# Designed miniproteins, single chains, continued (3): the designs that were tried, part 4

Each design is a single chain, and the fold is of that chain. pLDDT is the mean over its residues in the fold that is shown.

## One batch from the design tools (miniprotein)

Design m8108
Fold by ESMFold2-Fast:
Order: sequence, then structure tokens, then C-alpha cells
Structure m8108 (fold): chain A 99 residues (1-99)
Amino acid sequence: SLKEYFIEKTVKNEEAKKRLLEVADKIPEDLLLTYGAVLSLAESFDAEGARATAEQFPHRNEEVEKLIEELVEAVEKRDVEKAELIATDILLKSLENLE
């Protein structure tokens, strides 16, 4: 799967990678690209870019909004591993909010 290839190449944390691979075929391509963009911005320590990109996830609820704030704080602290784990939670929660 092209989605599985993208996840394998983009995600560094083994637990995050495993969680995403289990649902890879259920992730819309646009959401997966948004997720990759968030990871790239986090790795560049661009907290505001990470926020703006994460706010593009559809069907956000209060839980996802809280995760976006935690993502921004992790990026500001240069904690890339924590940022990746939080971004993964944002993606998975966004999928749970889709019909």
C-alpha cells in the first residue's frame, strides 16, 4: 500500500508507526498528508506552522483542540518524539470523529 509506504518512511516512533499501520487503509489520503506536514513542521521546530496545519484536521472536537495545544507546547520545547506521538493521537481521534 502507498499509505503504508508513506507511514513507514515518515513515522520514526515504533509505537506510533504500529498504530497507524493497523488502520492505514482507513486513513484518507488528505489527512495522511496533513499529518506528514505536521511532523515536518515539528521536526523544524515551527510551533505556529504545526498549529496552523493541525487545525486543518476535519471534525475537530474539544479533545483534539487540547491535543493541538499540547502539540504546540512539545514543538516549542523541541520534544520531537512527544510531538510525533501527539500528532498521531490527533490523526487517530480525527478518524474517530469521521462518520
Scores: mean pLDDT 85

Design m8109
Fold by ESMFold2-Fast:
Structure m8109 (fold): chain A 91 residues (1-91)
Amino acid sequence: SPEKPLKAFEEAYNKVVELGKESKEKAKEYAEELIKKGQELIEKHPEDGELVMIGLYTILGAELGLLYLESEKEAEEYKKKFAELLRRLLS
């Protein structure tokens, strides 16, 4: 099911973007924490496909949120494409 990875992806992206509007430094720190947590989730549960996907899409969401701080248009374009791809692959 795409619902849980998609939610993790959107929440990671939205929170990094939200923080970036208030403080780019806080957004970067938070994104780095999300990336670390996503990596740890994958490493601790490599045989759980749902948790691996949640971890991967949390990392992608955080990275795109960081991209938003440099290029809002590009970040929004990639966010839409990755969300659509996730829905197609896991539907």
Scores: mean pLDDT 85

Design m8110
Fold by ESMFold2-Fast:
Structure m8110 (fold): chain A 81 residues (1-81)
Amino acid sequence: EVERLIEELAELVGRIAREREGADEATAEAAREHARGIARAGAEDPEKLRETARRLEEAAKTDPAARELAELLRRLAEAVE
């Protein structure tokens, strides 16, 4: 399930870039690729994924996208353990 969660994370980041920041498709694709790289690197250290999710918890109180991102990061950390 690690690959599926990485793709879900990348799709979320691409969606945020396009819908909230008005990025074009090329910029959204770059954001998705960057998110995949970060997620793969984080899979080598699940604690970093949890730390990032914890920092996003403050934003998640007022931003549904941050909440979804934090949940995906926690699920990815669980999947790679």
Scores: mean pLDDT 73

Design m8111
Fold by ESMFold2-Fast:
Structure m8111 (fold): chain A 88 residues (1-88)
Amino acid sequence: EEDLKKLRELEEEITKALEAARSGNVDQAKEEVDKAYKIAKDILENSKSLMTKFLALSALRTLAEKFRELGYDEIAEYVEKKLKEITS
């Protein structure tokens, strides 16, 4: 199913963003966040499933929370700004 494939791709980019942040590469973490955002936006625009849209938004919210927990406030704020743009 295409929705499951897109959610998996989103999870992969989220994992890469967290790994980049943990290695101290803020610029790389932001690039991976941009890729995750693009996938989530595609899901919100093209998926017919409210559950899939909810899961995509929840994944980005969880990513922002994890960055806050790790002390990467700048990257967390970047994710939060993207979430406001996509939900407005």
Scores: mean pLDDT 85

Design m8112
Fold by ESMFold2-Fast:
Structure m8112 (fold): chain A 93 residues (1-93)
Amino acid sequence: TPLDEEIARIEAEFEAFLAEAKARIERSRHPVRTYTIELARLLALETEAQIRVRKLARENGVSQEELEEALDRVNAIYKRILAELRAHANRVL
């Protein structure tokens, strides 16, 4: 479905963000500050992902049930990436 394709794109974008965020923290001269900025960036990505999913749901006339399932999937991706970023910070900070 269009929602499944968008969620797959969102997951790929979050994975790319995680890899880049880890690299930025590792090369930073101020890693605690960098980590805090990356947490804010991740939250912004989550907010934008929810907006994209809601917009696509309206444009394609999907049911409320399908929309809620899609938002739950986006939230699950966010929580996983957040946990991995926190685990990385715990190792290097």
Scores: mean pLDDT 90

Design m8113
Fold by ESMFold2-Fast:
Structure m8113 (fold): chain A 120 residues (1-120)
Amino acid sequence: VEEELRRLEEEMKARKEEDKKWIEEIEKKLLELSNSEEDKKLAEEATELLRKALDSPSLEALKLTDEAIEKLKKIKENSSEEDQKKIEEIIQEIVSRTIARVLQDIGFEIDKELLRRQAE
């Protein structure tokens, strides 16, 4: 049971590190799509909110992600039609990944509870 719990914790940790790398990649893409200093600041603020969401409980993470998306929508409004499509794809990726991570976190908590019950 203890080794199985360690494996779950290592998997969760590895996932969090992958999510951090993904946010870094998104930040680079958003900065390339940002043609003004104001838009670059919005991109940096949005990615900081996404990083805070990784360390936050699910409800707070959803709120922070929503705030990040609102900042990205402002960048989108200032962009060409082609760049608007690219920003929309990034927004859709953020939404899909956030939903997937919330569901996965629920799954990990269920798995930990089941392992804990086996140890009792």
Scores: mean pLDDT 79

Design m8114
Fold by ESMFold2-Fast:
Structure m8114 (fold): chain A 68 residues (1-68)
Amino acid sequence: ADLEGGLAGARRAYEAATDGGGATGAGHAIKQLERGNAEDARRDLEAALAVATDPAQRAGLERALKSL
């Protein structure tokens, strides 16, 4: 798994977030990826993607998931 690519995608999604739910999910995923927890990060990214409405935020989350 490309944890660095996943982290970059999650950080981009966090910065693009226009709502608290998307920001929270991406933030949790960043913390998990920094700890090397790819499976927990995947769950956090999937949860964030389910509530994300902004196209740039969604693209960042999808890119992060593909890297893991």
Scores: mean pLDDT 74

Design m8115
Fold by ESMFold2-Fast:
Structure m8115 (fold): chain A 65 residues (1-65)
Amino acid sequence: MEKMKELIKNFEEQSAKMGIKLTVRAEGDTLYVQVDDASEKTREAILEQAKKRAERLGFKFVAVE
């Protein structure tokens, strides 16, 4: 639980420092990442990072909204 909370917080904080606001939530087997005001290229980079984190946390799917 703590590990998942820290990874999500780190992901959100790291992205915010780069000018990217995002929110991460978990629902069932899916990790949802909501990205605010990001370019297509930036969204693709976020998706790749989210996939890696999801795999480590045991999620089967990742969705970027």
Scores: mean pLDDT 73

Design m8116
Fold by ESMFold2-Fast:
Structure m8116 (fold): chain A 58 residues (1-58)
Amino acid sequence: SAAEQKKQHQEILKLTEETAEKMKEIIEKYRDDPKLKEEKIGEVSLETQKKIEEIKKK
């Protein structure tokens, strides 16, 4: 349904915004350690991908 699709899109958008903020914090915190920064960003990206898949599965 259109309403259900809109709700999923809103949840994904909110999750993406929260993920972007987390990434900004990681970049600032690990600015002097690019390797660890990349690892932490990767972890957050994977977690976000899994959550998006869960939302889509319903």
Scores: mean pLDDT 83

Design m8117
Fold by ESMFold2-Fast:
Structure m8117 (fold): chain A 74 residues (1-74)
Amino acid sequence: DEIDRLIALARDYIAQGKASTDPQKAIAYYMQALDYATKAFQLAIEKKDTKKGKEAIDIGVEAVKLNIEIQKSL
């Protein structure tokens, strides 16, 4: 399932961002996570998969919050 693949990529990028010791690399990882979460959400809308759409948007929101928090510290 392409939606599941995109969600897994978004989750992996969030994990890589959290593990990064470099704030700029963490920001880049969170931006990638948001991109994949957005793609998963768009595909979920097209397929009318409300459950996976919600999962994708929740991951995207997490990526945005993590990105904002790290940028506020710079």
Scores: mean pLDDT 88

Design m8118
Fold by ESMFold2-Fast:
Structure m8118 (fold): chain A 90 residues (1-90)
Amino acid sequence: SDALIAEIEALLGEISRLIAESPLSEEEKQKLFDLLKAAYIAILDGDLERALAYLDQLRAMIESSKALSEEEKARILALIDRAKALVRQL
């Protein structure tokens, strides 16, 4: 549904904003932005399995990061998990 895609887009935008504002290196930020873009393109293409795989890669990179605080990780991971739940509803 258009409403569901709009909610996913808003969540991906919020994740992108939090990454941009984080203390991560520009190289690490670029890798995360590339994964977000790949997930978004997969969603638009209707390739939900591929979209979920990119979101899982994003989740793993955030979870393993030593540059992010536990609070920053919790915020970003919650948004990723919400986006994944909505992608499964498409």
Scores: mean pLDDT 90

Design m8119
Fold by ESMFold2-Fast:
Structure m8119 (fold): chain A 55 residues (1-55)
Amino acid sequence: DLEKHIEEAKERVRNAKSVEEAKRETMRAVNASPSMEDAEKVALALAPIIAEKAA
């Protein structure tokens, strides 16, 4: 269930206590993807949240 995985990953990244933790949660979500296509979709969905935390 890709959509649920992305939604849960967004929540973990958003609630991360530091940029380092947010990066780790993002990598875990991407690595948990069953395909390259799904991994790309997860990465694109999380990119704006990481950018906001790093700004």
Scores: mean pLDDT 79

Design m8120
Fold by ESMFold2-Fast:
Structure m8120 (fold): chain A 67 residues (1-67)
Amino acid sequence: DPNLASITEGYLALGEILDERRVSDDPNAVVDVDALLAELRERGVRMSPEHEEILRRDLEVGLLVPS
């Protein structure tokens, strides 16, 4: 499923960006979703607008924020 591959690439690249920015070092840090999505686009990650919306939603509800 090419759609599944697209969102998977986004999640993998997001993990690398979060590691680089060290947002996971502070458990109380607010994740800047718009900045993370912009960084994904700068790195050439190809996601559909629908998959970007899913990723944004997951970040906003804290699903991808370190516990």
Scores: mean pLDDT 63

Design m8121
Fold by ESMFold2-Fast:
Structure m8121 (fold): chain A 86 residues (1-86)
Amino acid sequence: MDPEALERTKEAVIELAKEAAKQTGDEDGPLSRLIKEIEAAETDDEQLELMRKAVRELLRNPKLSREQGLKAIALAVEIAGLEFER
């Protein structure tokens, strides 16, 4: 796995999740908790699993804009690519 690609994908997931949590008023909800868990995760495998959970939560959010939804789909594909580099 490319450490630079993993870090960039992680940053993008956290950014989108923070944006969505702020827009929905869910500052202490599931997305905010997942962001904290991703930031605390020490292993690549842990980070990938938590990023997948965050993207699933994003895609289930009915308040997400079309643009944010498309970004979440793109991130899901990127995460899958990182998992298949093993």
Scores: mean pLDDT 79

Design m8122
Fold by ESMFold2-Fast:
Structure m8122 (fold): chain A 96 residues (1-96)
Amino acid sequence: SALEQALLQQVADNLARIREMAKTASPETKRLAEEAIRLIEEALRAIQEGRLDEAERLLREGYELADELLKLDVEMAGEVYGAITSLERLLEIKRE
């Protein structure tokens, strides 16, 4: 659907911005950013493969990771929250 395509594009855009911000980040922030990228990509794959319970677990971990990033880099945390909320909406669509 057009909505699913828009959500996927939003996640791709969030990931691109996280990667760009990570280039100049502190080592601690960069490690958390790399973990966030991995988690977002794994959650997306889980949704696409119909592993919806696994996706829900990964999204919960994503929120916890975004909360930790918020203490270090508010803009990067915002991009991670954006990706996770878009994936949560995609998960809701796939469950219906």
Scores: mean pLDDT 90

Design m8123
Fold by ESMFold2-Fast:
Structure m8123 (fold): chain A 68 residues (1-68)
Amino acid sequence: SSMQRLQQLIDKLSEHVPDLAAEARALLQQIQQLQQSSSPDARQQLSKLVAQLVGVIIRAIGELIDSE
């Protein structure tokens, strides 16, 4: 699944940027938990967490480029 591929990407990132990979993994877990929620606030929180996850991945890629 697409989520499993994303987890594999985070695992690969952890070899080079372990702190950002750990942050991405935590955000992914929170996203998965919120997807099971029927709360009216869950949709807004989900959007915020997805934006944060994208930001962390972009920062991880930036650090990989800077560390070569």
Scores: mean pLDDT 80

Design m8124
Fold by ESMFold2-Fast:
Structure m8124 (fold): chain A 87 residues (1-87)
Amino acid sequence: MTDEEVEAWVRELEELVLGKFKERFKELGLLDVSELAYREFVTGEKVEYPEEALGEHLEKYKKIIEEFRKEGGLEQLEAHQARFSAR
C-alpha cells in the first residue's frame, strides 16, 4: 500500500469516528466544537476554540476525548497504519 492509501484510510476512519463523536457532542449541546476537538485528538495539533466553547464546554469535551482514547480509537488507527508499513 502507498502512503496516500494509508492517509485516505485514516481520513475515512476519522469521518466515521467524527460521526459518533458528533452524536455525543450533540447530546451535550457541543456540536459546534466536535470537529475541532476531534482534529486536535487525532492530529495532536493545538487548535483554537471559540471563547464560548472554552468557557462553557471545554471540560465536557475533554472527558469525551479521554473516553474515546480509553476505547482504543487512536491505538486502533496506529495499529492499522503499522500493518501497512510493517512488512
Scores: mean pLDDT 58

Design m8125
Fold by ESMFold2-Fast:
Structure m8125 (fold): chain A 86 residues (1-86)
Amino acid sequence: GALYVLQKANQLRKEVDELEARAKAAGLPTPKSLEEARKNIQKAIDLAIEAIEKGDSTKLVEEANKYLEKAQSLIEEAKAEFDRAL
């Protein structure tokens, strides 16, 4: 349900923060994919909160999970960009 979405979103935010810190330490610009990942994570959080307020709407939870999948894909793209920049 929505609580699982919030937990997953928090985990993905930590990964984004760690990758931004690594890029900064290496003197590299923050990849655009990480900024897009943050936006998708925030949309998932907003939808999960709305799902809770609406009595755990299955459709809103499903849409939130779709944004988490997009965020995870963008994080993997950022990791690949970071590896190429090394």
Scores: mean pLDDT 84

Design m8126
Fold by ESMFold2-Fast:
Structure m8126 (fold): chain A 100 residues (1-100)
Amino acid sequence: SAVDEVLEKLESVRENFLSLSREERIEIVREAAEEVGIHLSDEEVELLVDILVTAAENNFDPDLILPSGMTLRDFLEHLIEGMGEEKFLKFVELLVEKLS
């Protein structure tokens, strides 16, 4: 599934992502979103970064329950549906490239 591909790719750069400052994480996420044409507000970028940090600290466990009450899997499915699968996968690929 697209979610399983996303989780595998994010896990591959987990340690590098966690080694960055919050400001560096925000900048990378913002740049990747802009490059694929995903329009996120500053608040949405910060929220996404904070969720990705929580996910990374829990080894991108798909069953992890987020503060919203959603599982990580359900959250990623929701993002894919909202942004479109092609754009979201390209966004994740750019994150991996920037973190490699």
Scores: mean pLDDT 87

Design m8127
Fold by ESMFold2-Fast:
Structure m8127 (fold): chain A 84 residues (1-84)
Amino acid sequence: SINDLPIFPKTAEEKIANLDTMIAAQKKRLATASGEEKERLQKRIKDNEEMKALVKAGKLKEARKLAIKSVGDDLLRIADSIPE
């Protein structure tokens, strides 16, 4: 219930909703994209859909690992430095 929801941690449902919003925005951009932009958008859509599937399956550790990998090496080091 709302009384038991933590302020900062997001539920799996909230994470899925956020991923759906991002995927929808990326698909709209893909309709008008070409060349390298199209390839980058296709990769982002695929990564977000795979992450959504992992979250739905309850594989939260795998979903987090995919998210970190999708961001890239430099950003991975920054993410790993942030305490939970």
Scores: mean pLDDT 67

Design m8128
Fold by ESMFold2-Fast:
Structure m8128 (fold): chain A 78 residues (1-78)
Amino acid sequence: DAEAAAQAQARIDRLLQRWQVVRNTMNGFIDIYNDFSKDPILGSFYKTMSDMLNRSNGFFGGVYISSTFELMNRLAKA
């Protein structure tokens, strides 16, 4: 059915458009993270906080942060 096929295509196009917005948002967060980590003052504070959270091992925050950045990186590449 040509009409059903056209409706399916319209739904796919809408989903792709919404996905592009999500990807752009995730790329923005990655850019902020990269800028922050490269700053000689703020980067040192970020690294200290990141190390502290990671050393909490088994603590939700450390796992969540690592998983979040991995997910954001994967979304940016998708």
Scores: mean pLDDT 61

Design m8129
Fold by ESMFold2-Fast:
Structure m8129 (fold): chain A 66 residues (1-66)
Amino acid sequence: MREVSEEAREKAIELLKEYLESKGVPSDLAEKLARHEVEEMLKGARPPPSAPEVAKEAERILEESP
């Protein structure tokens, strides 16, 4: 698991949550899915090149966090 700042983690979760909510996912479920996705990214899972731009941005935030 990669260590990232709490700010970077929350920013990535927020971006993914907002994206999911824009697709009609309920807020509670969107937060759970966003947190799960961020935890998977921190464990070394990487979005495919065809992933939505928001998923790539979330990965970049986690990657660039010191």
Scores: mean pLDDT 73

Design m8130
Fold by ESMFold2-Fast:
Structure m8130 (fold): chain A 74 residues (1-74)
Amino acid sequence: DLEEKIREVVEALLNGDIEKAKELLREIRDTYNLTPEEIVSKVREVLLKTYPGVVAGRVGEVVRDLYLEILKKE
C-alpha cells in the first residue's frame, strides 16, 4: 500500500534514518513509478490528516529532494 510506505518514509525521516528513507523511496519508485511531483503530492495528502500544512510542506520538500537524488543515481 502506497500510503503505508509513505508513512514509513516519514517515520524514518523523523528518526533521522536517511538511508532507510532512501531505501523505502527506491521501493516506491520501483513499485509505483511516481514522478517527484506525484510523491510530494501524496506525502502532503497523507500528512495533512495529522500535521499542519507548513509541517507537511517541509516534509514534502525533504522527500522530493531525496527522491530526485534517487532518480538521478538510478
Scores: mean pLDDT 77

Design m8131
Fold by ESMFold2-Fast:
Structure m8131 (fold): chain A 76 residues (1-76)
Amino acid sequence: MKTIVVVAASPEVRDEALRKGIETAVKEGDYIAAVEVLENASLEEARRTGQELAERIKDIKDAKLVLLEVKAPSEK
């Protein structure tokens, strides 16, 4: 199965969000189809982006969609 990972992230943690997305894709053990990081996006927007990616690539219509959220800690 092919895996699509979409991460909703704060701009301050964009690089960390990308790292988390890649780690998640590797952990699933499947063929990685796409890893996308969306700055200042909600999980609903991330889900929409994942659906659009799946529709654009016919070969990944059976792809597993994984949604992640990475936020900067306010004071910790």
Scores: mean pLDDT 66

Design m8132
Fold by ESMFold2-Fast:
Structure m8132 (fold): chain A 102 residues (1-102)
Amino acid sequence: MAKEELEKYFEEETKGLSPSSQELIKGIIEGMFLIVRGVMNVIKSNNPSITDEELAKNSLSVQMLLVWEGREDILTEEQIEKAVKKFKEMIKKLVEWEKKKE
């Protein structure tokens, strides 16, 4: 599944980093998705009938969050592919940032 592919990619890309750098990158990703989930909760509090599937239709960030949470069953194959691609690009950039600071 896409989540397993992303977990493997994260492990492979971060393998050369210190444990503290790996934890920092993971923390940044988790913090970003906490913000996305917070925004979704605010939207739902104002519109209780709106679904995660509906929110995902116009938001790549929501698509990425749903893949991260293992909820890709409510996404189209095209949305999953775009989310995985963007997620991998994000992981790669975070790893490059960590490598350049030393």
Scores: mean pLDDT 83

Design m8133
Fold by ESMFold2-Fast:
Structure m8133 (fold): chain A 66 residues (1-66)
Amino acid sequence: SEARRERVRLALTLTNKLMDRLEKKGPVKSVEVTITFGDSITVKVRSLTFDGKEYEEELSVPEPPP
C-alpha cells in the first residue's frame, strides 16, 4: 500500500540522517541498522570505524497515518 511505502521511505530517511552523523565521526567500516515499527518508527544505527571505534545513534518519530 502507499502508506506502507511512505513508512519505509521515512525509515530510510532517518537511516540516512544517522549515517551522515556517524560518517562525520570517522570513516565507517560496517553498520548494523535496526528499524522498529509500532506507534513510532525507531531507527538505531550502530557503526564500527576502520580505526576500531564503535558509535551508536538513534532517532524516533511518530508513525505516519495510514
Scores: mean pLDDT 81

Design m8134
Fold by ESMFold2-Fast:
Structure m8134 (fold): chain A 66 residues (1-66)
Amino acid sequence: MDLSLEEVKVAITRAVQEPDPERARAILKGVVEKSKKEDLTKALNEALKKTKDPTKIKLLKEALKL
């Protein structure tokens, strides 16, 4: 069941705002599993440009490599 690009962006934003890194990773894993590759790549790259937290940057890069 595929997430829309808008749903992917919202979920990634939620993961970036999540204070618990383990919970943030779980959110990102769920998004990766339910997203189209093109939509996921676009949304992750947009989030990386706006994210300054090194822990969140690491999680976003990890998701992008999946």
Scores: mean pLDDT 79

Design m8135
Fold by ESMFold2-Fast:
Structure m8135 (fold): chain A 97 residues (1-97)
Amino acid sequence: EKAREAVRLLLEGYDAYKAGNYQEAVELFERAIKLFEEAEGENSPGVAVAYGILAQAYRKLGETEKANEYEQKAIELDKKSTVEEKRRLADLLAEVR
């Protein structure tokens, strides 16, 4: 299922981010976003979370403009997410890891 693949990429990207491999993290987060969009649509909680951590990765790379753009996108999408949608993402995260 594409949503499980997206979660796996998100977690792999976060591991890369924690290791200081910010460019690898960006690539993994962008791939996760694409899969979340295909599985759940562009306004999904998975996309919102991925935009937020992608913004942090871009900030670490000194890409301030991109970081600000993705942070704003994450905030806008989070406002559109329901409690049920956020719970479903949390359940999926627990199942993958």
Scores: mean pLDDT 80

Design m8136
Fold by ESMFold2-Fast:
Structure m8136 (fold): chain A 74 residues (1-74)
Amino acid sequence: MDQAQQLLQKTKDYSDKGIQGTVEEAQKQLQKAIDYTNQIAALNYDSGGKYSDYVQQAVQYVGKAKDALKKKQS
């Protein structure tokens, strides 16, 4: 597994954790998922777009976690 694959897996894992628990815990897990997504985006930029599909997947995972967090806060 290369670095981009490892970062995508971490983004998914923390996004899944961000869907569960209390608002405070969900916020902490979601922030980690966002940080890993940003690392994939940086690798994609540096590689000339080689990891664009991984960035799209990471954004989808984070988006799902953000939607779940909004429902907990409302």
Scores: mean pLDDT 79

Design m8137
Fold by ESMFold2-Fast:
Formats: structure tokens, C-alpha cells, sequence
Structure m8137 (fold): chain A 97 residues (1-97)
């Protein structure tokens, strides 16, 4: 189990770094064009910036899980949206081997 915990940490670190970069770009757009215009440009007019941040984090986590070889992007994304942790998702993948 210790090895899977270390792997989950690496996946999360990679995803959080990517998410941080994406959020810096969004914050720049909000500063230059305003929050409502930024939401419209992202195609997420009905979502708050907090909800947009959550969706981008889910995508970054799903990408990192796929790159680590545990699940395809869409399957990882579905599990994250269902409220599963990265550790739970990679444990499920290992149990299927």
C-alpha cells in the first residue's frame, strides 16, 4: 500500500501544478476582461469560478492518472466526478490486474 500512496501523491502533485498554471491564466483573464466575460469565453456561463476551478482540477487529475497508466482519461474523470480520491482510483486499477 505504501507504494500506491507515493504514486497517488505524485499524480496529485503533477495535477495541482497544471491546475495552478491554468488558474493563473483564468485569473489574468478575470483581471483584464472581468469574471462574467471570462466565464462566457470558457463556455461555462452558468458555473461559478469555484466550479470552473473544480472541473479543471478533475481534468488535470484525470490526465495525470492516464499518464501513470491506471485508467483512460474519461474513466478516470467519471470516477473523480463520482467523488473517488486518486488513491481509491489507483487501488481499483491495481485490483483489476
Amino acid sequence: MKKLEEEARKIMEKAFERHSEKMKEIQKLVKEEGEEETRKKLGLEDKTLSEISEELLIESLAEAIEEAGYFPFEEAKERLRAGKSVLEIIKEAEERK
Scores: mean pLDDT 80

Design m8138
Fold by ESMFold2-Fast:
Structure m8138 (fold): chain A 90 residues (1-90)
Amino acid sequence: MDEKIEEIRKHLLAASQAIDEGNYEEAIKHLERAKEVAKELEGEFPETAQGIIDSLEKAIKAVKEKNFSEAARYLTAASLLLVGLEIERR
């Protein structure tokens, strides 16, 4: 479980860096991978996993629409949900 949370975090960081560098295709790939890993958490944390997935889908859409401020907002939302999971499990 902790490995899944760490994997999502790494992809969120990589996506944010890719957006800052103008590598939007790479950013989308990282967000899609983070969403895939988040789906694996649905059995244990269905509500939080769905929140992360929804935020990531909205972030992907925002990047595709070149709405980078909205993409950053949804990435922040996903990161906060992920941090909440880490704190609850400690």
Scores: mean pLDDT 83

Design m8139
Fold by ESMFold2-Fast:
Structure m8139 (fold): chain A 68 residues (1-68)
Amino acid sequence: ILSDADILQTARDLLVRQGASREETVAVAFELAVEALRAQGIELSEEQKEALRASIDRMVAALAESAA
């Protein structure tokens, strides 16, 4: 099961080391978070998925800002 720290590390590696776009990084981090929740038997509604994506977008933006 992936932790929040593992997801953030993946986002950091994509942005800083591989030069991935913010949009690509958010998409990958979102997929990892959804898969981690599914592994725990948690299936998110579409509304919950949108809230999660918004939270990940904010975290990725903060990582990109601190890396610049």
Scores: mean pLDDT 74

Design m8140
Fold by ESMFold2-Fast:
Structure m8140 (fold): chain A 66 residues (1-66)
Amino acid sequence: MRYAALAQSLESDVEGQGHGESPEEAKAAALADLAARVDRPVRAAVLIINQDTGEVEVEEAVVEPP
């Protein structure tokens, strides 16, 4: 897959991971993985990595449990 993403909780040691063919797919997968692992709303930093070029983008999100 062309993109990888890591969603790191800023309030706990929990992280989510995702992959996709686009940065949006990788980000959505990482956020969904993190949401499944938290029991309350958390602020997260999301790193999106283009695995072909090594470019990294950083975004912030709030993740809520399902």
Scores: mean pLDDT 81

Design m8141
Fold by ESMFold2-Fast:
Structure m8141 (fold): chain A 66 residues (1-66)
Amino acid sequence: ALTPAQEAATRAVIRGAKKVLDAKSQEEADKYIAETRAALAAIPGVSPQFVANAEAHLKRLAEEAL
């Protein structure tokens, strides 16, 4: 099972992904990616590697949605 911090981080990524998929422009997607990264950085116990992987995932979704 995921740790509580990893669960919270995963939920933040899922919310960020929904916003990115609904984005109408690259600028809007970039804002949602930045917001999600900031939210992840605020969660105690989330590794820098997890944050980097989540950011890369959201950037890929933005490329596919635009």
Scores: mean pLDDT 81

Design m8142
Fold by ESMFold2-Fast:
Structure m8142 (fold): chain A 88 residues (1-88)
Amino acid sequence: MEKAKEGKEKIELGEKLKELLLFLSSSNSSLSGEDLMKTPEGQEIVKLLQESIAAVMANKDLSEEERLKIGFAKPEKLIEEGKKLLEE
């Protein structure tokens, strides 16, 4: 089906997630989840973050720094997958 569209969506989501994680890290968490939920794109990013956080919270022994590292790993993977799809 439309591989180019799917690839673009994956790159876009990964890029947005990286930008939001960098912003949250820089801004001392001044941006709340409810602010992100006000936009459709923010809702998708929150869903990805919730999946990563749920896995981390299951351990209960990880610091805030470790949680952020897990968040960055997922967006990087999405960007790589999207790039491959755009090549057909």
Scores: mean pLDDT 65

